# Designed miniproteins, single chains, continued (3), part 58

Each design is a single chain, and the fold is of that chain. pLDDT is the mean over its residues in the fold that is shown.

## One batch from the design tools (miniprotein)

Design m9987
Fold by ESMFold2-Fast:
Structure m9987 (fold): chain A 69 residues (1-69)
Amino acid sequence: MTPQQKAEQIRKEAEALASKVPKEYQQEVLEQGQKLADLYEQGAPQSEINKANGELVATGIRAVADEVE
């Protein structure tokens, strides 16, 4: 997958996730998703990508799990 294609996929996934979470989490999910996408687009080291990916996934899971927040 090209960096551009991967970045687009990440942005799409982040937008989809943001639409499923409370507004309080939407900005954080979108922000982290954009950061991850930017790292892929810039060709950042895998360690940086893994860290950003972990942060995005953790935030998304927490936001979806805490629906009453």
Scores: mean pLDDT 74

Design m9988
Fold by ESMFold2-Fast:
Structure m9988 (fold): chain A 71 residues (1-71)
Amino acid sequence: SSSSQKILEDFRKRVRETLRRAREQGLSREEINRRIGRVLNDTVEREKLSPEEVDQLLQVAGDEYRELLAE
């Protein structure tokens, strides 16, 4: 649905911003993972996501991290 697509896109943008700032600050992988985890948990709680929807968010976060490493 449009709502699900919007949630995924908004989450992607938040993850991208988090990764960009973390890279600029030279943060450890552990701190990056903690910050992404907070973005994930905030989205899950706000949108009342199911475990299956959480798995989709995890895939998005992994894809964005992979793209950042390729730059």
Scores: mean pLDDT 81

Design m9989
Fold by ESMFold2-Fast:
Structure m9989 (fold): chain A 63 residues (1-63)
Amino acid sequence: SRIEQVRELVVNGEIPNLDRREMRVAMAILSLPPEEQTLRNIAELAGLSVGTTSRIIRRLAAR
């Protein structure tokens, strides 16, 4: 999934130049165990809407 792709990129330090919201999403993904890395849980922890979180994950996964 795109969430797993973003997790791997973040863990490997492969995502350069994260903005503030992108960093919040990345930190939320790293803070959750894999079984809890759902769009809803990431959005809640990041303090963003589900729609905004989905767009950020799509953008980060495309890098």
Scores: mean pLDDT 79

Design m9990
Fold by ESMFold2-Fast:
Formats: sequence, structure tokens, C-alpha cells
Structure m9990 (fold): chain A 76 residues (1-76)
Amino acid sequence: MITDEDIRKGLERLKAATEKALAEYLAKGDIEKAIEVLEKAIKDLEGLKKAFPNSSVLPEIDAAIEELRKKIEELK
């Protein structure tokens, strides 16, 4: 059974992976790939929300999606 702890760990892992990939592409000046990384992360988080609509982690996921959307806007 998937728990709120499992969902939170998934969110933390996705955030860490996204930040590493984002930093790598930005260091290379590859803005297009940086945006793709952020868009994929948003899609993955939206999927997590749909899979677990009653999770207590939902507000944290919503905050993460908003943060990623702001980063995309800043890169355009």
C-alpha cells in the first residue's frame, strides 16, 4: 500500500533529480532542455496528484508545481 510517507519521499526524490538536471542544463546554456526538464517534472507531479487525490501531501505537491511553473516563466 502506498502511504503519505512514500508519496513525500517520491516528491523529494523528484525535486532533487529535477534540480540536478536543471542545474546541469543551465550550466551548459541549454535553456530548451532546462524547460523540458521542468515541464516533465510538472507532468509527473500532476500524475502523482491524480493517483493519490486524498493524500495529505497534496498541498506540498501543489506548491512544487507552482515553483516549477515560475521557473519556466523566468527562463522564457
Scores: mean pLDDT 83

Design m9991
Fold by ESMFold2-Fast:
Structure m9991 (fold): chain A 91 residues (1-91)
Amino acid sequence: EDEKDAQIEKTILESIKNNRPLPQEVYDALDTETARISAQILDAHLQKKKLKLEVEANNQKITIEVENGKVTVKGISKDNVTGEQTFEIPK
């Protein structure tokens, strides 16, 4: 399973690097919430669309925004402590 997950991650990274749409097999192989969210982020990036997702994890509300090849992750804890990280999607 871990080897299959690594192969899917490699396929995703190669698709981003070569500016290619994600293969359907990647979507079919994703069975976790994190993996499906990653696929949505990459699809939005490849289609040049703005995307906003809200996810709850580890007692935090996490907002993920994709715009212009950048992914911004904002974490809000139940104590209203806000953390923000921005990542650039490689070409």
Scores: mean pLDDT 60

Design m9992
Fold by ESMFold2-Fast:
Structure m9992 (fold): chain A 98 residues (1-98)
Amino acid sequence: SLAEEVKALLLKTRAEVEEAIRAGDLARLKQVLIDLHIQLSMLVKRYAPEKADAIIEIVNRTAAEIMDAAKISDVEQAIAAINKSFDRTEKELLKLLE
């Protein structure tokens, strides 16, 4: 289902974001967030085009939150904030897809 594909994409992206943060690789972090936006936009436009604007708005907010969290000097605190942002994002996206 679209919900299962979105969950899988978010799980993959969460792991890649954590890896980029732990490596201090800001360029990789930006690329991971761009890839999330592209992949999710393609999925939503194909399967639920009427929800595309709402979903893209949520993803843009999530990307901004992750970029802000990446500025936190303590890596474990940064990762905790990022995980909280992903948990919120998954909940909001799945609610829209019900």
Scores: mean pLDDT 88

Design m9993
Fold by ESMFold2-Fast:
Structure m9993 (fold): chain A 96 residues (1-96)
Amino acid sequence: MVLSGTVRARHPRTGEEREFEVSVRPTRLYDDMELNRLVEKESLLVEITYRVTIDGKERLAIGFSYALLEDGEIVLRPESGIPEVDELAKELARQA
């Protein structure tokens, strides 16, 4: 099952408000995550989608993170650096 939501937040570099689409889904743990001690805990793939303007052209940007359960708390690796996006991702991960 895929859980998704949207949040408006300010981009830290441009100061513009943008809509960020966040989705959370089960992932297969491979590569670096299998070598991480956290791989033995529940893990969810977080996908963050937003539009950026580069050289006057709109482009779709997609970022990936993982929601991991550490000591009963949901942690994002890496964090997006946008608090509103990180809070939505953690909330969706709690519901999954």
Scores: mean pLDDT 68

Design m9994
Fold by ESMFold2-Fast:
Structure m9994 (fold): chain A 91 residues (1-91)
Amino acid sequence: NAYDSIISIVEKAIEAAKEGNLDEARIYATLALMQVALAISNKDGNIEKLKEARDHIVRAIDALTAGNVDEAIEHLQRALDILKEAKKEEE
């Protein structure tokens, strides 16, 4: 499902950010953003939860671009929590 794919990519973004690989973290965060946008466009899942996760991923990308790693990790973790909650509600 769309949630599993997005969750996996967000987890990779968090791992890269924690390792200090900001370029890789930004790539994964951008891929997650693209997949969330596609899921919203296709009405695939809980749209309100997907929009909330999208907003946190956007903030994470902004934080990574600014070099604010801790803020980026916080936003990516929040997006991950929202996506996992939404997935649980669909099961």
Scores: mean pLDDT 87

Design m9995
Fold by ESMFold2-Fast:
Structure m9995 (fold): chain A 75 residues (1-75)
Amino acid sequence: PEELAERVRRRLLEEGFSEKVAEAAREAVIRSGGDPEEAGALVYEILKNKYGYPGMVAYHISVVVKEVIREILEE
């Protein structure tokens, strides 16, 4: 989970997302054990509840995080 979490964090930063988004995604990947659907749900909750992101923005980022996890797992 830790290696996958760091790879997801790095890719989000490369895509131009903020450090807070990258850290939220890293935490979600660790807590989900790398499951894309669970990580996406956790990113949504972290961004909305901890960082105060609007729901639509948090949802969009959750979709991006799920796709990034799937891409890395297919490598």
Scores: mean pLDDT 84

Design m9996
Fold by ESMFold2-Fast:
Structure m9996 (fold): chain A 93 residues (1-93)
Amino acid sequence: DDTELSKLLDESLKTVVKAKEKKATLEELEEGLRKAEKAEEILEKRLEEARERYKKDQNVKALAELIAEELLLATARAYKEFLEEEIKKLEEE
């Protein structure tokens, strides 16, 4: 469900923004990280499916879908990496 993925990415981004403002608690960072990890899991499956579609029929629509999934996965991974680093900084205090 695209709605679930959109919510996971939006909530992860909200946590990233709050962390950059130095307003996020450890609990909020951990929750944002869990949402980014769930988005990554969904997007890895979608990327595999898009790759198989493009492999079967190399058309512009299938290529566009493949690129879109690659960029969304890169975004989820960037949120995850940022939040992991912020959590580590707080735990080392």
Scores: mean pLDDT 87

Design m9997
Fold by ESMFold2-Fast:
Structure m9997 (fold): chain A 99 residues (1-99)
Amino acid sequence: GVLEEIKKLLDEAKALAERALELAREAIKTKDEALLEEAERLLDRARELLKRAKELLEKNRDKLSEEELKELEKKILEVEELIGLALIEIGVAKIILSK
């Protein structure tokens, strides 16, 4: 159902954002530009999946219970926070790796 589809998108977005954060941190330590490029690609994908999850939630809000909505909104916030952290680390990595 729609709940499972939204959860799947959010779980995938979370995993991609976590991996992007890890790669950005590793890029800072190793000064490896390829890891930074990979982090940016994964974060772009995470942001796309989060956008799709939000669009599905909005279109199907009337089909979801109050508790299901609260669960999804909490997961969205968690993914948004991870994306925010990854964006900061990627920004720091770009400064450190640039001349």
Scores: mean pLDDT 90

Design m9998
Fold by ESMFold2-Fast:
Structure m9998 (fold): chain A 85 residues (1-85)
Amino acid sequence: MSEDFQKTVKEFFISKGVSQEKSELIISELSDLSETAIGAALHVIQFDQPAEYVAEQFEVSVETVYEAKAKIIGVLKKYNALDKF
């Protein structure tokens, strides 16, 4: 991930009530995902939009969105942060 994207995602998590420490840990565990995949998956999680629709808007495959969503949900559960979304 770029430093600018990492900062944006971190500030987004903090705005949802996730601590700075947990936000940094969550982002480090998502570092193997592309920025577009993270953005698309967070959009599905936050707005409960169909993965197919979001995949088309972000110009990624539906499979990429499902894989990123599953990983993000797992990481959010691990850090007890999923209820903030």
Scores: mean pLDDT 80

Design m9999
Fold by ESMFold2-Fast:
Structure m9999 (fold): chain A 80 residues (1-80)
Amino acid sequence: MSKKLMKVTISNLPEDADMEKLAAELLKRPGVTEVEVDKENRTITVYGNRSPQVLKAAVEGVLKKLKLYEAEVSEAEEVE
């Protein structure tokens, strides 16, 4: 099927991380369709319509640009 939506979860964000700025930068990346910020769990879920590898690489690129080296990126998974 050509409409598989993938998600990647960002966790282990530093307490001083600007989650709203991170979400805005993620939305600028090609293939990112939606970003959900969970301030209570300090996680960001990134949705995209690209391959798992491309979505994960896009997320990791934004984290490096913002110097969020402590952040953990999940494996990309299909949205059920």
Scores: mean pLDDT 79

Design m10000
Fold by ESMFold2-Fast:
Structure m10000 (fold): chain A 68 residues (1-68)
Amino acid sequence: DAARYRETLRRIMEYLKTLPDGTIVSVGELAKALGASKGTVSRVLNELARMGYLEYVPGKGYRKPIKA
């Protein structure tokens, strides 16, 4: 639901803040680290990528952008 989605989004964003720019996170690794479902994590990461907050890397996961 929307509340669970928003909570997962918040937790993912907090986790991403702790990582160096350029780090690649996989759906499976992030789901395990946060104790969230792979489906919910995948949905959040896809939406963040569509908004330009993450870069999708085929076969690997999602990259935290390097700040210009």
Scores: mean pLDDT 81

Design m10001
Fold by ESMFold2-Fast:
Structure m10001 (fold): chain A 78 residues (1-78)
Amino acid sequence: DERIGELLRRMAELTRQVQREGTPEAGRLARQALDAAMAGDFEKALEYLEKAREVATPAALPYLEEMERVIRELERLS
């Protein structure tokens, strides 16, 4: 599905932004969320994003919020 591919590319882009703007810990957790979403484990992906938000800088929060939105959209399409 082209739409799922687009959403996964968006997740990868957002993960890079969290890695740039956030702490190394937040970046690692965002990457774990991406890996979980790519595996179809959306519950685990959302858990990693929740943890990332706890250790994120304010600059990284909008990207984490968008990642959550993308994961929820992927879950609806699955």
Scores: mean pLDDT 86

Design m10002
Fold by ESMFold2-Fast:
Structure m10002 (fold): chain A 95 residues (1-95)
Amino acid sequence: SMEEEIAELLRRILEKLKDPSVDKETQLRLAAYAFYLLENAKVPGAGELAQELIDILVEKYGSLEPFEEIQKLYDELKKTKSLEDIVAEARRLLE
């Protein structure tokens, strides 16, 4: 189902966010995609995935400051992109 496909995409995003070789801009963009998918799609295990995302970001940056930049990116995505656009962009970035 689409929900299962989006849940799998979210798991791939979370794995990529744990990769220390990924640059900060790509990490913030992936995090914004993840928050978009969690809010705008019906995702099995959404609460657990959201908590893992927050834990990764806090561990990596040691603060909540990156959430401000992620929120800005999220707001821009919400105004300009559909769910289908975000799914396609996230898949391309993970290839």
Scores: mean pLDDT 82

Design m10003
Fold by ESMFold2-Fast:
Structure m10003 (fold): chain A 98 residues (1-98)
Amino acid sequence: MHMEEELARQIAEEVLRRAKEEGLDLSAPPHQILAELARIGGALETAEALAKGVEEYEKLLLEKARENNALELEPEIRREKRILERALKILEELLKKE
């Protein structure tokens, strides 16, 4: 449980670091920063997931799991969604501090 919060924070800090390295406008809404990172170079798998929307990403992973009879992956997919949603909130807080 505490590991999910730490992972979310690490993801948010890594996204912010990459946005700074790429010279992106940090005053833009978080979703636009993530979309630009995904466009530039698929910088992070997590940045792409956040840019596409956590809900749509979860839906795609659940559909793939169903097609491959891998329903046991559903709890892991839901955990990833929670981590990514928390990472987005932490990223928003970090961007306000800049």
Scores: mean pLDDT 67

Design m10004
Fold by ESMFold2-Fast:
Structure m10004 (fold): chain A 62 residues (1-62)
Amino acid sequence: SSMEKLERIFEEEREELRRRARELHEEALATPDEVKRTALAVSAALLLAMAGASREEIREAL
């Protein structure tokens, strides 16, 4: 049904947000600049929050 298709699209979007968050987290770990590192980590945490991640997952990204 159309509703089930929309649910799958939303799941795909959440998975993409989680993938992008992991990329940003890896970039943060590789970044020597403290300000830039913090910005990348916060951005990763925000993407995880948008993807519906738990507080524990979000805390781990910071």
Scores: mean pLDDT 84

Design m10005
Fold by ESMFold2-Fast:
Structure m10005 (fold): chain A 100 residues (1-100)
Amino acid sequence: SEEEEYLKNKIKEMLDVLETKSQEEVDAFFEKMREEAKKKPPELQQRMVGALTILGNIRSLPEEKRKEIIAEIKKLLDDPNVTVDELLQRMFKLVSEAEK
C-alpha cells in the first residue's frame, strides 16, 4: 500500500541518518519525524512513533552490534513480502536481543 511504502521509506531514511550523521543531526532528524508523525492519522502515528522508539534505542548499542542490526533491518526493508507490522515486530526483537 501507499502507507506501507511511506513507512518503509521513512524507516530507511532514519537508518541512513543513524549510520552517516552526527548525534546532533540524528536528534534533529528524529525530532522532525516525531513532529511529522503528529500530523498523521492515529494508526500511522502509532506505527511511526514505534519505529522512532525502536531505532532510537539502536544508538545505545555498541558500534559492532549497531552495524549488524542496521544491516539486518535494511535486509528486511528490501524484502517486498515483509509487511510494516512484521518489520516493526522483527526490529523490536533484534534491538531487544542486542541490548542483552
Scores: mean pLDDT 84

Design m10006
Fold by ESMFold2-Fast:
Structure m10006 (fold): chain A 70 residues (1-70)
Amino acid sequence: SPLEQKLAEIMEKLDEISREIRKLHDELVRAQKEGAPPEVIAEIRARIEKLSEEGNKLVKEYLALQQQLR
């Protein structure tokens, strides 16, 4: 089913985003411990926020498509 294929693709993208967010959180913790400048901390946080927004959009798309299977 094309719909089932699309759901699988969205799940794969969400998994990729989750891995990237985890890496950025690790980078954020390290930067904070090392006393990185506020600008560097803000940049990492902005990247996390952008990925979180992309993830939220994909979750909404997944739920909408899943409703079509009912």
Scores: mean pLDDT 88

Design m10007
Fold by ESMFold2-Fast:
Structure m10007 (fold): chain A 79 residues (1-79)
Amino acid sequence: EPTLEELREVAREIEELIKQGRYEEAIELGKRYFPAAVAVLGATSPLFLASMVKLSELAGKLGRPELALKVVDLSALLE
């Protein structure tokens, strides 16, 4: 399982991909690490929830609503 430090590094990489306009790669990286982030931070963590909102907004700004659906599919794990 990734550590909190590893998750922070992944978050920084996601932000760098966003700055480069590589939004699909940022979303895919987020999807890959979100289950581990839930396990480490907890599904009710304000940090986790804020990160999910931010990724959803970025998917919308891309004009790629299908990417927002992929983020919503991850939030279904929170049931």
Scores: mean pLDDT 63

Design m10008
Fold by ESMFold2-Fast:
Structure m10008 (fold): chain A 78 residues (1-78)
Amino acid sequence: SEALEQLRKDIDDLIEEARARLAASTNPQQRDAIYELARGELETLARNAVENMGVSPEEAQRLLDEGRARLDALRAQA
């Protein structure tokens, strides 16, 4: 589905932006703020995809879980 492909791309873009911001961060408080903001944005992307783009709740949940795992891995590298 085109909507599912768009959600994948939006999540990939979000993870790449979070990675770049985390790499540029200079202290733990800034890193935590970047991580929390990215998690919230990820949840918003998944919700909007289900509500407005016709992505199935099951596929959106799967991509959300994958995105959360990717963000957790970025945080663990700090």
Scores: mean pLDDT 86

Design m10009
Fold by ESMFold2-Fast:
Structure m10009 (fold): chain A 76 residues (1-76)
Amino acid sequence: SPLEIVRRALDRAVEKGLLSEEEAQRLRDYFEQNPEVAEKVVKLAREGKFDEAIKLLEGVLSRSTRATVVSEVASL
Protein backbone atom coordinates (compact mmCIF):
# COMPACT_ATOMS: atom_id res chain seq x y z
CA SER A 1 0.00 0.00 0.00
CA PRO A 2 1.14 3.63 -0.39
CA LEU A 3 1.21 4.01 3.41
CA GLU A 4 3.54 1.00 3.73
CA ILE A 5 5.83 2.45 1.01
CA VAL A 6 5.94 5.84 2.80
CA ARG A 7 6.58 4.15 6.18
CA ARG A 8 9.49 2.19 4.66
CA ALA A 9 10.89 5.36 3.06
CA LEU A 10 10.73 7.21 6.41
CA ASP A 11 12.43 4.29 8.20
CA ARG A 12 15.23 4.35 5.60
CA ALA A 13 15.67 8.13 5.97
CA VAL A 14 16.06 7.70 9.76
CA GLU A 15 18.57 4.84 9.27
CA LYS A 16 20.65 7.09 6.96
CA GLY A 17 20.58 9.94 9.50
CA LEU A 18 18.64 12.21 7.12
CA LEU A 19 15.58 12.45 9.37
CA SER A 20 15.12 12.30 13.16
CA GLU A 21 12.80 9.69 14.70
CA GLU A 22 10.59 12.54 15.97
CA GLU A 23 10.29 14.05 12.46
CA ALA A 24 9.59 10.59 10.99
CA GLN A 25 6.84 9.92 13.56
CA ARG A 26 5.16 13.28 12.78
CA LEU A 27 5.24 12.37 9.08
CA ARG A 28 3.84 8.87 9.72
CA ASP A 29 0.96 10.45 11.66
CA TYR A 30 0.39 13.01 8.88
CA PHE A 31 0.24 10.37 6.11
CA GLU A 32 -2.02 8.07 8.17
CA GLN A 33 -4.41 11.04 8.57
CA ASN A 34 -4.02 11.95 4.86
CA PRO A 35 -3.68 8.61 2.96
CA GLU A 36 -4.68 10.29 -0.34
CA VAL A 37 -1.55 12.48 -0.08
CA ALA A 38 0.63 9.40 0.55
CA GLU A 39 -0.82 7.73 -2.57
CA LYS A 40 -0.21 10.82 -4.74
CA VAL A 41 3.36 11.32 -3.42
CA VAL A 42 4.23 7.67 -4.18
CA LYS A 43 2.81 7.91 -7.72
CA LEU A 44 4.57 11.21 -8.51
CA ALA A 45 7.91 10.06 -7.03
CA ARG A 46 7.84 6.80 -9.02
CA GLU A 47 7.11 8.79 -12.21
CA GLY A 48 10.19 10.97 -11.53
CA LYS A 49 8.02 14.05 -10.85
CA PHE A 50 9.98 15.01 -7.74
CA ASP A 51 9.21 18.75 -7.75
CA GLU A 52 5.47 18.00 -8.05
CA ALA A 53 5.67 15.51 -5.15
CA ILE A 54 7.59 18.06 -3.03
CA LYS A 55 4.99 20.76 -3.82
CA LEU A 56 2.17 18.41 -2.75
CA LEU A 57 3.62 18.57 0.79
CA GLU A 58 3.84 22.41 0.70
CA GLY A 59 3.19 24.02 4.08
CA VAL A 60 3.54 20.72 5.96
CA LEU A 61 7.34 20.36 6.13
CA SER A 62 10.55 22.19 5.26
CA ARG A 63 11.58 21.85 1.60
CA SER A 64 14.72 19.83 2.51
CA THR A 65 12.68 17.33 4.58
CA ARG A 66 10.13 16.98 1.75
CA ALA A 67 12.93 16.39 -0.80
CA THR A 68 14.46 13.70 1.46
CA VAL A 69 11.14 11.85 1.82
CA VAL A 70 10.38 12.01 -1.94
CA SER A 71 13.89 10.74 -2.79
CA GLU A 72 13.55 7.74 -0.42
CA VAL A 73 10.08 6.89 -1.81
CA ALA A 74 11.50 6.99 -5.38
CA SER A 75 14.27 4.55 -4.29
CA LEU A 76 11.68 1.87 -3.34
Scores: mean pLDDT 80

Design m10010
Fold by ESMFold2-Fast:
Structure m10010 (fold): chain A 82 residues (1-82)
Amino acid sequence: SLEQEKEQAKEFLKRRKEELLDQLRAHAETFGDEDTVKELEEVLEKASEKVLEKINNSEKVPSEEELRRLFAREFEEELRKL
């Protein structure tokens, strides 16, 4: 069903966000830039929320590739507001 496909898309988004957060935290441990990492975590959260809204409002469930592109665009948009 469309609802089940949307839930799968949301789960993919959640896993992608967690993967990126883990990468940012590993970077912070290496370079000691905790403040920048915290700011980027907030940007990822906002980008994730916007993609989630687009999934909920879409008549077509985005593919994983489309979700990666949407997430990247929203992340870049939020990053430009810093």
Scores: mean pLDDT 80

Design m10011
Fold by ESMFold2-Fast:
Order: structure tokens, then C-alpha cells, then sequence
Structure m10011 (fold): chain A 74 residues (1-74)
């Protein structure tokens, strides 16, 4: 949802994740994936586990998953 995406992008951490998704070739789904990660983290889920779920579902590549995990580790 566009409203949730706007709210997430106010936080530099989520902006960095969004930029990482786009840079790693996930541009077409970057909005959907960022909203999904944001919602899971705000509902108390581990964002690292959220990334693993996205990888398992085939929504992101292994390279993109690693890049997002690297951003989250900072």
C-alpha cells in the first residue's frame, strides 16, 4: 500500500533496504517487498526471518537476500 510505503521510507533504515532492493534488480517488486518487511518487523517479527521467508517463497534472489541482511546488521 502506497501509504505504508511512504511511512516506511521516512526511516533511513527502510530507505536503505528499498535502495538495496532496487540496486539488486528487484525494482519491479521493491515496493511490495519493502512493505512486507516493514509490516513484519512492526508486528514483532524478526526482519532476518522475514528475508529468509521471502527467499524461500522465491520472491527475492539469494544475492538480494544477503544484501538486505547486510543492511539490517548495521
Amino acid sequence: VEEILKEALKNPKYKAIYDTLKANGEEDVADELLVYIYRLEKNGADPGLAVVFLLAMGKISPATAQAILDVLAK
Scores: mean pLDDT 74

Design m10012
Fold by ESMFold2-Fast:
Structure m10012 (fold): chain A 72 residues (1-72)
Amino acid sequence: HMEELEKKIKEEIDKANRLTKEYNDLVAQAKQSTDPEKKAELLSQADKLREEMNKHIERVNKLIKEYEELKK
């Protein structure tokens, strides 16, 4: 049963890592864009990904807390 919680923690970490890579890609694309409108759109999308990353990190922290409680 605890193994299921460990799996969930690893899945959330993996999602955060994936979002980090997507964030870096969007920032790189924004840097290469000559269109101010497109650049602003890409940076806006990058900011939204950063917020999503933070939510997954918060979920990891909550799952770790739950795991420690179930250990008892």
Scores: mean pLDDT 81

Design m10013
Fold by ESMFold2-Fast:
Structure m10013 (fold): chain A 87 residues (1-87)
Amino acid sequence: SEADVLSHVRAMLAGFAREARSMSPEERQRALEALARMVIDLARRHRLSAAAVREAWDLLRATAAELGVTISPEVEAELEALIAEAE
């Protein structure tokens, strides 16, 4: 279900936040990029609603802010496109 996908996203990001404490800034940035792309893949495979994609994006932004890393413009563009497609 959509709720199960969002629960999985929360678990992945929580695990990343714990592991990121031992990472360099460059490693954190690469790991967040990889996780964001996994989230996008999950959203496409499960055909998440616009609301669910927005929630996943909010979770990504909160994690990025906590860890001092940036979500790439490419990831942001893909998430925006998923929201537009779902609407």
Scores: mean pLDDT 88

Design m10014
Fold by ESMFold2-Fast:
Structure m10014 (fold): chain A 75 residues (1-75)
Amino acid sequence: SLEEEIEVTMAVMKATVYRLAGDYEKAAEVYIEAAERFPDHPLTAALYEEAAENYEKAGDLERAEEARRRAEEAA
């Protein structure tokens, strides 16, 4: 849907801004929120993968592993 595409796109942009600022935890949280809101979106697995990478960069290995698990389930 158009609404879904707009919200996912805005979430990716917002997460990118946080990532470029070095705020990896906030970037990961934005990706998780988008993926949870739209679990059946074609990008949902990729959103969880991006969240996992950003949690890992933030040093949050537990949340990174959880996000990787959710990416596998969404694929």
Scores: mean pLDDT 87

Design m10015
Fold by ESMFold2-Fast:
Structure m10015 (fold): chain A 90 residues (1-90)
Amino acid sequence: SVRDKILRLIALGLRIIGLEYDIELLEKSNLPNSVKKAQLQAIIKELEEIIAELRELSKDPEIDQELVERLIRKAEENLARAKELLKQLE
């Protein structure tokens, strides 16, 4: 239902916020590089899955298109940051 899609959109938005904080904590942490790499790879995969799901939700004309586009942009910004941080650990 449209209601279920809206609730899913909210859940994806909250998860993007959580992943943004996880990236910041990993960047500032004194964890071994091997642990940071594994966590960043997991975060990257999850952000790619979130972006794909948001793009599918954007096909529904009853969904707030401005909100979906803002969430996609935020997820893509976090994805770019996670990829850059991962590259710095090589």
Scores: mean pLDDT 90

Design m10016
Fold by ESMFold2-Fast:
Structure m10016 (fold): chain A 61 residues (1-61)
Amino acid sequence: SHMEELKRRIERLQRLVDGLAAWMADAAARGETVTDFSVSVRKDANGEEVLEFSATVTRAA
């Protein structure tokens, strides 16, 4: 079902956000600031959706 696929995708994204929050807290403890953030979606060799996250961090001047 298309709706069930979307629901599972949203649930995966929510889990990703929790992990991101923990990672960002660690970065902040190191004096780093997130300056860029992107999430992209692709399909793997089996046709399943894969979420990819990337971020750029900088230190205060």
Scores: mean pLDDT 73

Design m10017
Fold by ESMFold2-Fast:
Structure m10017 (fold): chain A 87 residues (1-87)
Amino acid sequence: SLEDLKDAAIEVLRFLRKKATDPEVQELLDRAIEEVRKAKSPDEIIQTMERLVEELKKRGVPEDLLRMAQAALDHIRALAEEAKAKE
């Protein structure tokens, strides 16, 4: 469901926030969490996470954090595609 996808996305974003030490990066993650809560479709959740990954790249965050963010996006994309295949 959309709510299950939101819960999964928020959980991975909260995990990333715990790994982030830069307050500006933590603020970006907090905004992404709020955008996910407001999302009306799986595609909006994916778009929010794609924008987040691109902003993290532009800010030059540590490679391990960027890799974790990319893995989180890939995981949520896979969950969204699985949900579409069941409907």
Scores: mean pLDDT 85

Design m10018
Fold by ESMFold2-Fast:
Structure m10018 (fold): chain A 106 residues (1-106)
Amino acid sequence: MERLEKLKKLGYLAGYGAGIAEVGLKSKNEKVQEAAKRLKEVAEKLYDILVKEASELSGEEQLEIRQAAAEGRKEGEELAKKLSDEELLELAEKVTKEVEEEIKEL
């Protein structure tokens, strides 16, 4: 897989996690808030790694990665707003695991 396509996929995932976390942090359910805090931390870590990996790419390619992250954030936030606390907890835990696995394989 081309490096740009891989970094765009990671950008989307980092954004997606961040969007879900933003909604979860506003929940009145303490378990959802705790899961959202963890998701935010791993999503930010993935994004920091991604920014470093993308530093050698062109400005146009860096913009594409940022656009993928912005799209992920919107989609994650929109989905999370429609979920129950139980579904949001499950989603946050699932995405946290996916982000942690991607960081581990980098």
Scores: mean pLDDT 88

Design m10019
Fold by ESMFold2-Fast:
Order: C-alpha cells, then structure tokens, then sequence
Structure m10019 (fold): chain A 78 residues (1-78)
C-alpha cells in the first residue's frame, strides 16, 4: 500500500477507537503514525484532541475534535 493509503487506514481506526472510547487502541494507532514518520508534535496534538473527544459527553463537539485530529494528520502527510 502507498504511504498515504496506510495513513488513511490508520485514521479510520483512530476515529473508530475514539468514538468507542478505546484508549489502548488510540495509543496503538498513534504509535503506528509515529512509525510512518509523522512528527512527534503532530502526534501529541492528535492525542490531545482524541482525549478531549473521548472525555466529551456531547457527541457533536466530540466529533469536531475527531475531525480536527484527522485534518492535522492529513495536512502533515501532504
């Protein structure tokens, strides 16, 4: 698979894990993004956004945090 396709596959898994509040799976997929060469600063920002999403009782604002995390990763691999 292309590098971009592997990142896209990880983003689907990250979004699903965050919606399921699966912290262990979020950390597993963040580690995979680091192994693909994403900067640690981007991974830290994504982690913070996904933690906000997982702790947010409001589904709409939780989804906005997940969307912002996905956008940051997409920009980093452009």
Amino acid sequence: SSHRQRVADILVKLSTAALNKDVDKVEEELKRLGELGLPESVIEQVRELLLKAMNDPDDRTAQLHITEAVRLVAEAVS
Scores: mean pLDDT 87

Design m10020
Fold by ESMFold2-Fast:
Structure m10020 (fold): chain A 76 residues (1-76)
Amino acid sequence: VKITVVAVTPTAEPGEYTVTLLSPEPAPDEDIKKAAIEAVRETLGPGFEVSEVLDIKKIETPQGYVYAVTLRVVPR
């Protein structure tokens, strides 16, 4: 499944990020989590580690499925 990273956005909480993903078809939660974790790693670099996946929101649109994944990030 081709998952596209739309945005990586800091939330109001320190160390918390929301990754917005787009998929043309339904993707398993495991694939969505992997894509979100990789997007955060690419954005923040090797000094940080994803400690927890806090939330996954799914929205069905005419263009496919939009996922908003909220992650907690800690310094290594």
Scores: mean pLDDT 80

Design m10021
Fold by ESMFold2-Fast:
Structure m10021 (fold): chain A 79 residues (1-79)
Amino acid sequence: AMPTATEVLGFLNEVLTLPQDEAVAALRAHREALLAAARSLGPEFAETVERFIAAIEAGDRAAALEELQRLAALLRERS
């Protein structure tokens, strides 16, 4: 089954707590499922998840946190 928005947020929050190499490896392992779930929730979710992945891959944890907060706000708007 596709992950829910809450499950996606929980996973991305966990990624933020990992060391850089483990965070990148986790995102690589789950990239397709994350993007498929985000696309099912809408283009704003997909774009924000893509920006989160790019921020983590760049080592920019602050930018990744901002994108995670944007995802949380989008989830509230759709609830």
Scores: mean pLDDT 82

